# Designed miniproteins, single chains: the designs that were tried, part 97

Each design is a single chain, and the fold is of that chain. pLDDT is the mean over its residues in the fold that is shown.

## One batch from the design tools (miniprotein)

Design m3380
Fold by ESMFold2-Fast:
Structure m3380 (fold): chain A 73 residues (1-73)
Amino acid sequence: GSTVNLSPEELLSLAKQAEKDGNTAFNLGDYASAAKAYLEAHDLYKVLGLEEEAKDAGKKASEAFAKAEALAA
């Protein structure tokens, strides 16, 4: 959905929550859910112009996707 109606503070809160959701799912072995949550964090940080945080979240999403793919093989 569109994030254009949210304040930067609300977007940052959502990004941090998505990272926490990703960390929780990853620790539970739900790599597909972790990858989705980390991608949401990446997109939100990117909208905020937080390039380093977006890059970190994107890396975590890629790692989670790789683990999900390995389990599906």
Scores: mean pLDDT 84

Design m3381
Fold by ESMFold2-Fast:
Structure m3381 (fold): chain A 90 residues (1-90)
Amino acid sequence: MDERLRLEMDLGVAAVAVAVSRVTLPSIERLIKEGRYDEALESLESAIRLVERARRTADELAKRGVPGAEEVRERAERELRRLEELREKV
């Protein structure tokens, strides 16, 4: 019932999702360079779903005035653009 703690935990989960995507990005780039397009697409689709969920969570939290949520939303939007650019190359 501490709504503030729940919102802070939700923001933490969103931030971790963006960080996981950033760490996975070089592996996806390597799969594309190696011509392993099916594996690259599967990883891209999973990462896009993860980051899109994080973006939506951070956007909701930013509207509720949670500190740091706007920054996580901006990071998620940048990561989504990078993932979508890679998907266009496959």
Scores: mean pLDDT 85

Design m3382
Fold by ESMFold2-Fast:
Parts: C-alpha cells; structure tokens; sequence
Structure m3382 (fold): chain A 80 residues (1-80)
C-alpha cells in the first residue's frame, strides 16, 4: 500500500503536511460515517493551521509535531 504518490519528492515537512491535508479532505468527502467525516475535516483544518505557521517560520518542525499530536488527541476525544 502506497500512501505517497510515486515520483513525488517531498522536499520538506511542509510538503508532507500538505499531502496529509489533501488526503484527509478526500477521505472526508468519501466517508459514509458522519462522525469519521467530521474527525477527518477537523484533522485537515488542524494540519492546515500548523502548516501555515510552519511556512511563515512562526514555529519549528518539532513544535509543529507537538501541536499536531496535542490538537489531534483533543479532536479524537471529541469524536468519541
């Protein structure tokens, strides 16, 4: 199973996060479970906010990983 498109080189953590946003948004559109759809849409928004801060140099990659973990956990708990 290939999660990354072949021949696409991710030059940075930002490119990886952008791909994760696109994937989450597409999975949300295809989801038949309304709770899962809301979780995926929420996750995409969280990743997008972190990505924008990272691109602006407001946070480091390490801080972005921490924020993604913390906000992802909160979103998952709200989904449950």
Amino acid sequence: EVYLPEKKIFKSYEELLEYMVETAEELAKKSKDEKLKKLLEGLAKVIREILEKLKKGEISVEEAEKLLAERGEKLYKEYE
Scores: mean pLDDT 74

Design m3383
Fold by ESMFold2-Fast:
Structure m3383 (fold): chain A 61 residues (1-61)
Amino acid sequence: SMEKLFEEAKGAAVLAAQLSGGEADEEQARRGAEYILKGDYEKAGEAAGAPTHLVRQAAAL
């Protein structure tokens, strides 16, 4: 479902932030998820506070 895909994308945004030594709040995670679902990993990283390569890695899990 779209809801499940969005929750998985939020998890990826949170994980990417943690892998970069930071933390994403709920708003950062939601914005990151929106960009991940659009395939815009650079903007997802900007929203979550993580480098693009870690967003790509987290989203592939």
Scores: mean pLDDT 86

Design m3384
Fold by ESMFold2-Fast:
Structure m3384 (fold): chain A 87 residues (1-87)
Amino acid sequence: SDAAIARIITQFSRRMIASGKDTFTPAQIINMLGQALRDAGFSDSDIQAIIAIFNARLVASGKDTFSRSQAIDIARAAVSAYFAANA
């Protein structure tokens, strides 16, 4: 649902802001999104599926660093794709 996506992205954004960083590696944002999904109450299997989509999109970008806004956009796309496939 839109509300579930909003909760995940809000928690992910908060973790990135709390880090005090303006740029992130793939490993850092994968870990932060995983924590945000766990905080949102997702199962280990749901978290693994969403992280796999997120990681694939990060790899496909060819980038080694991401801004907060770039990471949020990719995370929103990955979470939305997961919910569309599992609707």
Scores: mean pLDDT 87

Design m3385
Fold by ESMFold2-Fast:
Parts: sequence; C-alpha cells; structure tokens
Structure m3385 (fold): chain A 80 residues (1-80)
Amino acid sequence: MPSVAELEAEMEGLSEEEQVERIRELLEALMADRSLSVDQKREWVGALLRFAARHLSEAALAEILPLLIRAVEAIAAEEA
C-alpha cells in the first residue's frame, strides 16, 4: 500500500482544491473496491488521513473529514 511519502510525491504540484478532489476520488474508489482486504483499506485510509492532517489547511481538512469518517465506519462494519 502507498506510504504518506508516495502520496506526497503523487500530489506534488497540485493545488489544495485538486488534492481534496484527488483524496475524494481515492476514497470513493477504495470503498467501491471489493478486491481489497479490510487491512489494505485501513492502510490506505490511514495514509490519506496522515497526508491530509500534514498538508491540508483547516478548511480543506474539514471538507474531507466526513468522507474519511464514512470510510472508517465502512471498514469497521466489514470487520463486525
């Protein structure tokens, strides 16, 4: 699974708005992917959260937090 450093490299040169959109697309694709294990989804969500917390403004972080929370809830439901 990609590290935070790999996400940083991928998002280099993007605006904050483009980074938010990319995170949204990745989360949507991740949650729709039935081939990924719960552990793989957890690693992806963790990396995206760490990237967002490190690089996004408070306003941009607030935009993606509900999506991250939904992803965490979906992963928890798969484990239950």
Scores: mean pLDDT 78

Design m3386
Fold by ESMFold2-Fast:
Structure m3386 (fold): chain A 51 residues (1-51)
Amino acid sequence: MLADIAEEAYKKSPTRDALAEAFEKAGLEEQAYIIRNDWKKVQEVVKKKIK
């Protein structure tokens, strides 16, 4: 699931580049693009899912 990828990357290395790379490896290029360009929005989504 997308949430699992985000949770693993954010917990292990909560950096924008690390999270974007994780999504790119999963074939989620559009999501990776958003992460690189709108990190604040991504942090809000990740915090909502990763309690």
Scores: mean pLDDT 66

Design m3387
Fold by ESMFold2-Fast:
Structure m3387 (fold): chain A 100 residues (1-100)
Amino acid sequence: AEKKIEEALEEFKKALETESVGEVLRLFYKIIVELSKELSKEQVIETAKKLAELAAERLSKEELKEVIEKLKAALETNDFSEVEKAGIEAFIKVLEEKIK
């Protein structure tokens, strides 16, 4: 649902205003998990890319590196669905491009 995507983007923007990497990561996981239940894999990937663009716009290069490191660790230790993993991987890829 387009409304779910718009709501997720707005909530994520508010989390970025806190400048807390922990809060940004918690909300990112919540968004990806919720959207993965309602949207196609391609829609989750595209939304994750939009979330990554927002993060890159507002977080420092060092904060983006911390986010990437923590997300990669989470992929190794947590049981994510295939769709959730695809979203997280797309988010990481966009952030890695932004810090190069």
Scores: mean pLDDT 84

Design m3388
Fold by ESMFold2-Fast:
Structure m3388 (fold): chain A 87 residues (1-87)
Amino acid sequence: MKLVELQRATIAEAEALLREARRLYRETGDVERALQLAEEAVRLLELPLLFALEGDPNHPLRDELVATYERLTAERRAFEAEIAAEL
């Protein structure tokens, strides 16, 4: 199913963006770009999650989307707190 394939790709892309945000900050200290990438990672999952929760009650990736969104949101907040502590 094309939608499920796209959503799996989106999950992988979101996780990759958050890893890239952390790498960019570690290697360059670019706070603005790192935070932008971290926000983009979480944002990528918002529409797939909304579709899974409201659109199709039997969506095969529902639990995976919920768990991934919660995990990436928590990781983003922790990353933002790390950066804020360093200024």
Scores: mean pLDDT 80

Design m3389
Fold by ESMFold2-Fast:
Structure m3389 (fold): chain A 55 residues (1-55)
Amino acid sequence: SMMEQIEKIKQEKERLLKLIEEEAKRHGASPDIVESFKNMVNSIENISLDVLLKS
């Protein structure tokens, strides 16, 4: 179940990154803004994995 939760976190990250790319393309967002959102998603993944691994 822990491995399944890790996989789910990774899948949710991939979905969020795709959404960021799609929305950025729709709105003509700058590369800097896109990079900031991607960094935020990576930070959320790291926090989620850290919390899960401490469980």
Scores: mean pLDDT 81

Design m3390
Fold by ESMFold2-Fast:
Formats: sequence, C-alpha cells, structure tokens
Structure m3390 (fold): chain A 89 residues (1-89)
Amino acid sequence: GPVLSEEEKEEALRLASRAVAAGLDDRRARQLAELAMTRPEGLTAEELVERLGLSPALARRAVQALDVDGDGVISPAEARLLLAGLELR
C-alpha cells in the first residue's frame, strides 16, 4: 500500500480515534470509509442512515467527527485517512 508520512499517520490515527469516539465500531468505520471513497461529492449523514443503517444521531456524530474540512460531508480524502488509521491499529 502507499507509504504514509509520520504526519499523515498521526492524522489517520486521529480520524480513527474520532470515529470510535463518535460511536463507530471498526466494521462500521471501515464500511463508512469504503463507501465514502466511492463518492466524489462526499457522504452526508442521510446517506449513512440509508446505506449503512446508522441511527440519525450516530450518522450526524460521525459526519461531525470526520468532516475535517467543515463542508458537512465526509470526503474521499477524509475516508482514505480514516481507512489508513483503522489499518494502522
């Protein structure tokens, strides 16, 4: 796989920690990351409810925790960092 810098590894681990703190288990966080990477426009909380069966409250917390850019969606770039952080654990 791609070699991450130490800074990118720290960012990836922080996103994985934020996902867990928001209430996502490893399986749910990985499903979210893989889904978000297929969506150039990003994933909304509504799509997390519809496609992954998350509760509306959990979906909203997940977007808030992982939305580093503040655009209200989980981008493919944020999803790649999340997936890397989950794999580094």
Scores: mean pLDDT 81

Design m3391
Fold by ESMFold2-Fast:
Structure m3391 (fold): chain A 69 residues (1-69)
Amino acid sequence: AEAAVAIFFSLPERAKMSWVDYMARQIEEGGPGVSRVVEALRLILADPRFADLSEAVQRAIRENLARAE
């Protein structure tokens, strides 16, 4: 999960939103790997760099975690 977090924070803004949208789809579909997706989102939320993300990306991550729990 740490590698996925590092990749996420290296992405440009548009790609970050696409990545979050992809994770949202995985959660909605309820397939294998949902636990890995939720773990990665929790690690992103807990990362000190989270505060540097745009409000749109921060909101999308919080909403997707709320839906998964």
Scores: mean pLDDT 76

Design m3392
Fold by ESMFold2-Fast:
Structure m3392 (fold): chain A 69 residues (1-69)
Amino acid sequence: MTELQKKVLEYLASLPPGTRVTPEQLAEKLGVSVEEVKKALDELVKNGYITKSVDADGKELYSLNPAFQ
């Protein structure tokens, strides 16, 4: 995994179980661009570490896969 992917997983694991975050929230917390975060999130979803969902407004939300809580 890239260093950014590890930081994303560590941050998500620090949150209460079931917490969903936007790419924008992760970019602000980690001090990186939203584009970089979205690339890291895409790879983490493909590898089964996190789950992607979309709210009623089409906003992308991400959470740690329950298997890794």
Scores: mean pLDDT 80

Design m3393
Fold by ESMFold2-Fast:
Structure m3393 (fold): chain A 68 residues (1-68)
Amino acid sequence: MSWMELDLELFGRMTPEERLEYAEVRLEAQRTGDWAAFLARADEIVGRVLSPELRAQYRAFLEAEAAQ
């Protein structure tokens, strides 16, 4: 599954409040460069809505993004 496909799946399963929280922590990481805080918070949110297998794949994509 592509990063884009998994990202769309994630947002489709989130509540409006969870989507807002995720967007806020991602924007803050982009602004500050503190991707470690984003990865931890994103993993918490993702863990509530994705299966363990999809969560692991999504975590790998977030870590790759943070490494850029």
Scores: mean pLDDT 73

Design m3394
Fold by ESMFold2-Fast:
Structure m3394 (fold): chain A 71 residues (1-71)
Amino acid sequence: MEEERFLEEAKEEAEKVKSEEELEELIARYEERARELLAKHAPEASEEEKEQALEVLRGNIIKAYKAAQGV
């Protein structure tokens, strides 16, 4: 549930973003938090698996932003 809640929070904040600069700032903040969560909850994960998780997070944030902008 922590991972799902974290992703839901990221999407919700992305929907409130009003510019690409705010989107980049949001992505940077959530990537930093995600790396900390991965270190705590998935210490055995490979670097490749961690990067894949970050790509999924970035994609979900961007998708939520675009959906809120009507695209």
Scores: mean pLDDT 77

Design m3395
Fold by ESMFold2-Fast:
Structure m3395 (fold): chain A 80 residues (1-80)
Amino acid sequence: HMEEQKARSEAEKLATELEKRAKEDPRYQGYVDAVREALKGTLSDIREAVGAARVVLDEYESERKKKLDEEIQKLIDELN
C-alpha cells in the first residue's frame, strides 16, 4: 500500500544518510543496522526504528555543529 511504500522509501533514504555519517562517525553504524533490519519487518517496525534513528541523528548533528562552530571561532580568534 502507498503508506507502507512511503515509509520504506523514507527509511531507505534515512539509512543511506546514516551510512554516509557512519563513515565519519562510527556511532551511527548501530542505527544503520537497526533501520536496515526494520526494513525486513512490518510498517510498525520501520516507524519505530526510523523514529529512534531520527532522535540520535538530531542529537549527533547538534553536537557536530557546536564542535564545528567552536573550531571555526578558535581559528578566527587565533588569526585576528
Scores: mean pLDDT 80

Design m3396
Fold by ESMFold2-Fast:
Structure m3396 (fold): chain A 72 residues (1-72)
Amino acid sequence: SDSQRAQQLYQQGQQLYQQGKVEEAIKLYLQSLELAVRAGDGQLASQSASNIIKLGGEEELRAFQERQERAA
């Protein structure tokens, strides 16, 4: 399911962050966020978005939010 895939991507993002691969971690958290939103998993979506912001991915998060607004 999208929720299960989102959780897997979130865990992979955490592993990349632990390895110091910040840009790669942001990309996986963003993919997790997209699938979590599609699945209606608000908790995972919030966690992914918070980690994106914490890692300096504000621009990537803004682009995602703009796409969501256009899709609504």
Scores: mean pLDDT 86

Design m3397
Fold by ESMFold2-Fast:
Structure m3397 (fold): chain A 86 residues (1-86)
Amino acid sequence: SELKEKIIELLVKHAGLSREEAEKFVNDIDPDNSGTIDVEKYKKTGLKYGIYIGDGFLQLVMDKETKTIPYEKFIELLERLTAPPL
């Protein structure tokens, strides 16, 4: 999907991952290609790749019932975190 490709591009450009590593990362956090990210899988995979997002930021974009983040909200979060500090 276009949203999945945007996540891959952001990880390649800002997290220093290869395209292959970024594709594997996204597949590990959304194995069902559902368009949502499992927060627990994200935390585990993110630590492995040196990508940590504090629980407070994850809670802002996470669906409280399913513990998942929609791709669009995850892209917004990544773009915010990769912006230069004010």
Scores: mean pLDDT 76

Design m3398
Fold by ESMFold2-Fast:
Structure m3398 (fold): chain A 73 residues (1-73)
Amino acid sequence: AAEALELLREAGRLIAKPDLTLEDLQRAEALLQEAAALLPGLDEAAQAEARRLLGEILAIAEARAEEIEEILA
């Protein structure tokens, strides 16, 4: 539980950085993939928290979609 949630929190922190870089995006993607692999093993409460954190990450990514596309180009 703690491991997956910490990975999600770190990914969220990276994507929320004012000076977002390609390296930050690549690291956030790797952390999200690692967290996703751990999600099926989490209890109900930890899965609910993971869903909340993923929602926050998605909201930030949507708000910054243009900037992210420029970095990935």
Scores: mean pLDDT 83

Design m3399
Fold by ESMFold2-Fast:
Structure m3399 (fold): chain A 106 residues (1-106)
Amino acid sequence: MNDEDFEEILKELEEAKALSEEEEQEILNLPTMSPEQRELFREVMELLKEGKYVEALRLALARLEARMLAELAAAGDEEGAEQLRAKAAELRERIAWFEEQLKKKE
């Protein structure tokens, strides 16, 4: 990972944090969004607005992993579940790296 990856992630998180109440409501009102996805979106946005970027990323990853694992289990795809766990572990390492970069930029 490099400084360019860090700046890109930070910019995306800051842009998400800057969403207006109207823009947040438009996303929450999307007909394809489940009640669970709406709850996750609200929790992630609250963390982002508080500047808790790492906590927001960890929460989003944990909920996405749980949902996708449930879908794969329903489909009987144990190989897909193992691959997803491996990818989620890699993403957790990237989040930990991002947390260390944030500490260095204070």
Scores: mean pLDDT 77

Design m3400
Fold by ESMFold2-Fast:
Structure m3400 (fold): chain A 83 residues (1-83)
Amino acid sequence: SGKRAADILERMARLAEEQGDLETAAILRRQAERYRTTPVSDDSIDLYEEALRALEKGDKRSFATKLTAAELIHIGDQVDAEL
């Protein structure tokens, strides 16, 4: 659900802000706002959860990779929904 994805993104935004990455925090908060009104698949949500765990561990490479994968799956789901 979009609410669950938005909550995960908001948690990631707070953690990024705590780590001094204000630009990433702002981007994540904007995406969270969009997702509150948009359906998000479980596959995307699982990858957002993995991204959050990577960020909590300070693994910025895994964070970026998982975040990008979650976003790409969500875009694909939106395209498929139009068919």
Scores: mean pLDDT 82

Design m3401
Fold by ESMFold2-Fast:
Structure m3401 (fold): chain A 83 residues (1-83)
Amino acid sequence: SKEEEINKIKEEALQKLRDLGASDETIKVVEETFDKMAKAKSGKEIYDVLLEGLKKIKELDPENYDAIRQVLFEAAKKINKIK
């Protein structure tokens, strides 16, 4: 199902972020961002949700921001491909 595919993408992304040393506060924002992306009705909504999440992450984890941004854009791209 779409929900199962999104959950796999989420768990993979969260593990990569933990390996990068992302803060607990950053991980929480990422989880909330995935929940909102899962409810999105279009690719535009997926990326709008992602950009809002990234704005918060930049304030919480500026040192890891570029790496986190790359992981999350890859995840959003995978979610957008699910039919």
Scores: mean pLDDT 86

Design m3402
Fold by ESMFold2-Fast:
Structure m3402 (fold): chain A 90 residues (1-90)
Amino acid sequence: MAPKPAPEPLSEEELERARYAFVRSLVEAEKKGKNPVASLIGTVLSILSGPPSDEVLKEDKKIYEEHKDKLTDEQKKLIEWALEIVKKGA
């Protein structure tokens, strides 16, 4: 159990790095065949360009909870931040 910091808006540099990391993860998921993380990565990329629908985010949150142990540190950080931003109504 750890204190949860308030989400902060990503800088342009951080957004660029995050987009690059998720594009790489999507490519890796495709090369390894079926990977449920691919859908989650797609949702996060949508958030980086604009918040997706609440219904899509609810499903994405379920996928994150199921697979967070398998995600990279960068993926977990960005996904958690993105979900919190949308949860607060952007």
Scores: mean pLDDT 56

Design m3403
Fold by ESMFold2-Fast:
Structure m3403 (fold): chain A 100 residues (1-100)
Amino acid sequence: SAAEERERLKKELRILYDMLVKAGVTIEGELLTALEAILHDLQDVLDESIARIKELVGEEFAEEVKERLKELQQLPLSEKRQAIIEVARRAQRKIEEKLG
């Protein structure tokens, strides 16, 4: 079901986030945190993640990320799941690049 898939993805995102932070891949970690915040409807956590991304990559790039995340918040759950899967796959690749 969608609820079971969502819970599985959230658990996988938490593990990936921790591994990314340990590997020094903070941008991907912050994006995973933002997506998890969207899944839980945690606006304050989302805003904090965007602020941290801004500090890492600068205002212009952070504004683009903010616009995309805002659009994602308004999309159906199926599209949110797809975006999370794509970010998780990119995060996995970055972990492999850092550790392998």
Scores: mean pLDDT 71

Design m3404
Fold by ESMFold2-Fast:
Structure m3404 (fold): chain A 72 residues (1-72)
Amino acid sequence: GSMMEEELARRARIAEGQARALAESFGLRDPEVTVEPLSETRFRITVRSPQGEVVVEAPTETALSALAEALS
């Protein structure tokens, strides 16, 4: 892949760790978290748990805030 693809993948992996910690802070046990870069500036975050599935698409800078709102 290009340097851009590698950088986007790295940012997505970091965001997955942050999103998992956030989901656990809302009481989700063993959440499966996937972050997919839709572009340089947008993420899709998918959180799966026994309680259900949450999917958010947001700018990378606000994606965790959007996830927190969806989990509230």
Scores: mean pLDDT 84

Design m3405
Fold by ESMFold2-Fast:
Structure m3405 (fold): chain A 68 residues (1-68)
Amino acid sequence: DALKRARAASILAWMERNNEPVSENSLRFAADLLGLRLSDEDLRRLAKLTDHREALEQMLALDAERRA
C-alpha cells in the first residue's frame, strides 16, 4: 500500500526530527495513524528495536501478514 508507506515515511521523519525514541507508546501512536492490525504484545516486542526505520518496516510487514 503506497499511501501506508508514504505515511510511515512521514512518521519516521517526524520521530527522527523530534528525537522521539522507539518505544511502545511511539509505535502505538504510529500504528494508530497508519491503521495497522497490531496488538499491544506486538508493539512491546517491536519497541526493543533501536532503529526507527527497522521498527516501522517490521510493523508494516507484521500488519501485512495478519491481513493475509
Scores: mean pLDDT 77

Design m3406
Fold by ESMFold2-Fast:
Structure m3406 (fold): chain A 94 residues (1-94)
Amino acid sequence: LKEEAIELAKKALEYAEQVPKTGRSAYNQAMLYLSQAATLAFKLSDEEEKAGEALKKINEATGYLARARRDPSKQDEYVAKAKEKLKEAIELLE
């Protein structure tokens, strides 16, 4: 479960990086992997405090990607913030 959560978060990060280039397709993939990573982090949070903190970071990344979609003028800024939060989540999960 922990290794799968890390892999899903890394896939979300990969697709988040593609959002400025491929737009909606990359956004949809990133959001799918974020949702799956959040589900696993939630299950892990009952036994690992760091997984609960990682879940918060995954949710923050999801929020920033949603904002990137709504505001094209700040898309690069919000994508960068989403990537930062995903990297923090991956570090918390190890």
Scores: mean pLDDT 84

Design m3407
Fold by ESMFold2-Fast:
Structure m3407 (fold): chain A 79 residues (1-79)
Amino acid sequence: SLDELVEIAERGMARLRALLAAGASKEQIQRAILELFEELGRPEEGREFVAAHADASPEELARAALREIGRILAEELAR
């Protein structure tokens, strides 16, 4: 459902923000991103996103992921 999708996205974004604030490793941030995209039913997009950001710092990766998930959520809410 849309409500379930919103809850998954909000929880995942909160986790990414917490990891960013804690100075988490790139591997921890990558895992959180992959798990979030899998829960959203988009595991392939998650893998592609991580691959596209292979050279990004942990902070850059986390911020990029927050922007992407926010955009996906906004698109789902607007339909």
Scores: mean pLDDT 86

Design m3408
Fold by ESMFold2-Fast:
Structure m3408 (fold): chain A 95 residues (1-95)
Amino acid sequence: SMQARIEAMRKKMEEYNELIEKHKEDEEKVREIKIEAAELMGLEMARKVREFGTEEEKKAAKEKLPGIVKEVAEELGLEEERVKELLERMLELIE
């Protein structure tokens, strides 16, 4: 189960990297792809914590998540409303 998820995630990230290379001359398109990849990774991390994390790890993840998402959002230029939606989805998944 966990190994299959790791392989699926690696394959999806390879697909995103291929899309970034294909669109490398289009800064806006590259930014969009990076945002999608970051959202996917964040949601998968939340699902992994939910299924395999201890109660202490879940609590620590919930406490650290807002700061991590804010840093990634600032690097990628993510809109505030999208940051809020992503945080809500990730926190709900960890529950």
Scores: mean pLDDT 78

Design m3409
Fold by ESMFold2-Fast:
Structure m3409 (fold): chain A 105 residues (1-105)
Amino acid sequence: MKGVEELKKALDEAEKAARETISNLERAAQVSDDPELQEGFREAIERVQKDLDELRKKAEEAIKNPETVPEALREARGHIGSYEGLLEQAKKFVEALEKRKAAAA
């Protein structure tokens, strides 16, 4: 059975997914001229950062209590999926706006 090493790998993958998601949300906020959308993207960035910090704390606790590793691993994988979904939405938004700007040029 996988233990602390599988959890560490999942945490690394979650950190990578979160970082890529934040980068694309920042780009979406920069390209948008809508103040409400800009604020929404900033709120999404803050949420991803907070969720990642909470996941790191839970993973550290799970390393000290191996019986909680399966739960922490499930949460890490859940976070990865959530970040990937948000990343896809941010990328589609940026592409749509860039296409509109290209058509206006």
Scores: mean pLDDT 80

Design m3410
Fold by ESMFold2-Fast:
Structure m3410 (fold): chain A 90 residues (1-90)
Amino acid sequence: SLKEEWESLAKEAIAAGEEALKLTSDPELQSRLKATIAALKQAVAADDHDAFDRAVRTLAALLREVGQADRALDLEVKAGVLDIKRAVEK
């Protein structure tokens, strides 16, 4: 169940990053978004929860720069809830 929730969040985060690329023409923001999307994909492939959380925080900051503050907050909350659930299961 936690793995399914994490995979769902990963899909949402990657999609949010890809949509943010369409909302900006700033080459520096596009470069940072592409790097963050790659980091999210790499963290998921490696099953690296710490790397994933760092990438989500970076993505959230970039989403705020493109006016997607509500989406940024939603992703941060979902990531935090999963971290709490993992801690309680241990």
Scores: mean pLDDT 86

Design m3411
Fold by ESMFold2-Fast:
Structure m3411 (fold): chain A 68 residues (1-68)
Amino acid sequence: PDPSKVFDELDTDKDGVIDEKGLVSIGAPADGVIGPEQAAVLREYLSRFDLDGDGVLTAADVEAALTK
């Protein structure tokens, strides 16, 4: 897997942070909810890469997880 590509696809506003609230605010459908596919991807990445359990992913977190 390519951590830069994965992070870029999830970081739609290019602020260097991925979280569920961010995706709702910037990538949500017209009614303001995350689509099922976006929610599933976010949950999987948070479960796999978010070692602190704070619900936030950075490029460094994704890179560190994918290189180990």
Scores: mean pLDDT 54

Design m3412
Fold by ESMFold2-Fast:
Structure m3412 (fold): chain A 85 residues (1-85)
Amino acid sequence: SILLVGLGSGTLKVLEKAKEIKKKDPNKEIMAILGTPAGHLPGDTSSVIKELESLGVKIFADVTGKSEEEIRKAIEEASKLADEV
């Protein structure tokens, strides 16, 4: 499995990367962490989440409004379940 992380404006990059991975390997398990952290510019989170779910991507965490420490812990926990980040 692959973990994709996209924060703020990076959320769209997670979606594009997930599309590329699924195009090359449709059976690849993908998990995502995304959202707009506290103090960051707003990203398009809601539409990205819906499209990721339609691709079969598991949303591990939405870190909208979370602190850097909470985001770090979420990434650490997800990384334990993924073969790649």
Scores: mean pLDDT 75

Design m3413
Fold by ESMFold2-Fast:
Structure m3413 (fold): chain A 70 residues (1-70)
Amino acid sequence: SVTDKVQEKIDQGGSMNDVFNVIYSNLSLDQFLELLDRLLDRVNANPNASLSEVRQLLLETVREIEEQAK
């Protein structure tokens, strides 16, 4: 799944660019834009979030988008 590929990149210490390249290659443009909107809302609600917390928010948001695509 896309979620599993994103998790693997995070676990390997990949950059955010590496993580987003995996997402961009596996989601439609519409799904990718919805992901960005939801992620930005979550980050704005948690301005003191660490990088690791932002990565977890990203992973959760990817999972939600992937589940809605069924």
Scores: mean pLDDT 80

Design m3414
Fold by ESMFold2-Fast:
Structure m3414 (fold): chain A 75 residues (1-75)
Amino acid sequence: MEFRATIEITAEDPAAAVDETIALAEAEAAAAGGSLEVLERSETEERAEAVVRVRTTSADGEEIVAEVRLIARKA
């Protein structure tokens, strides 16, 4: 299974918000026996963006791949 999603957030520090979100997602993926790869990351003072790929395995042995675009804007 493969799916794609976009998550948009607003924060006082967009770069920190993106990095925190990636760290939480990486920890969750690891707890599920999966992995997270950061494909792209960019930042400015007012905006940060990243694309991450998460791979996990279902209970039935099926590979699950999610590609997520994270966009943070300064509040």
Scores: mean pLDDT 81

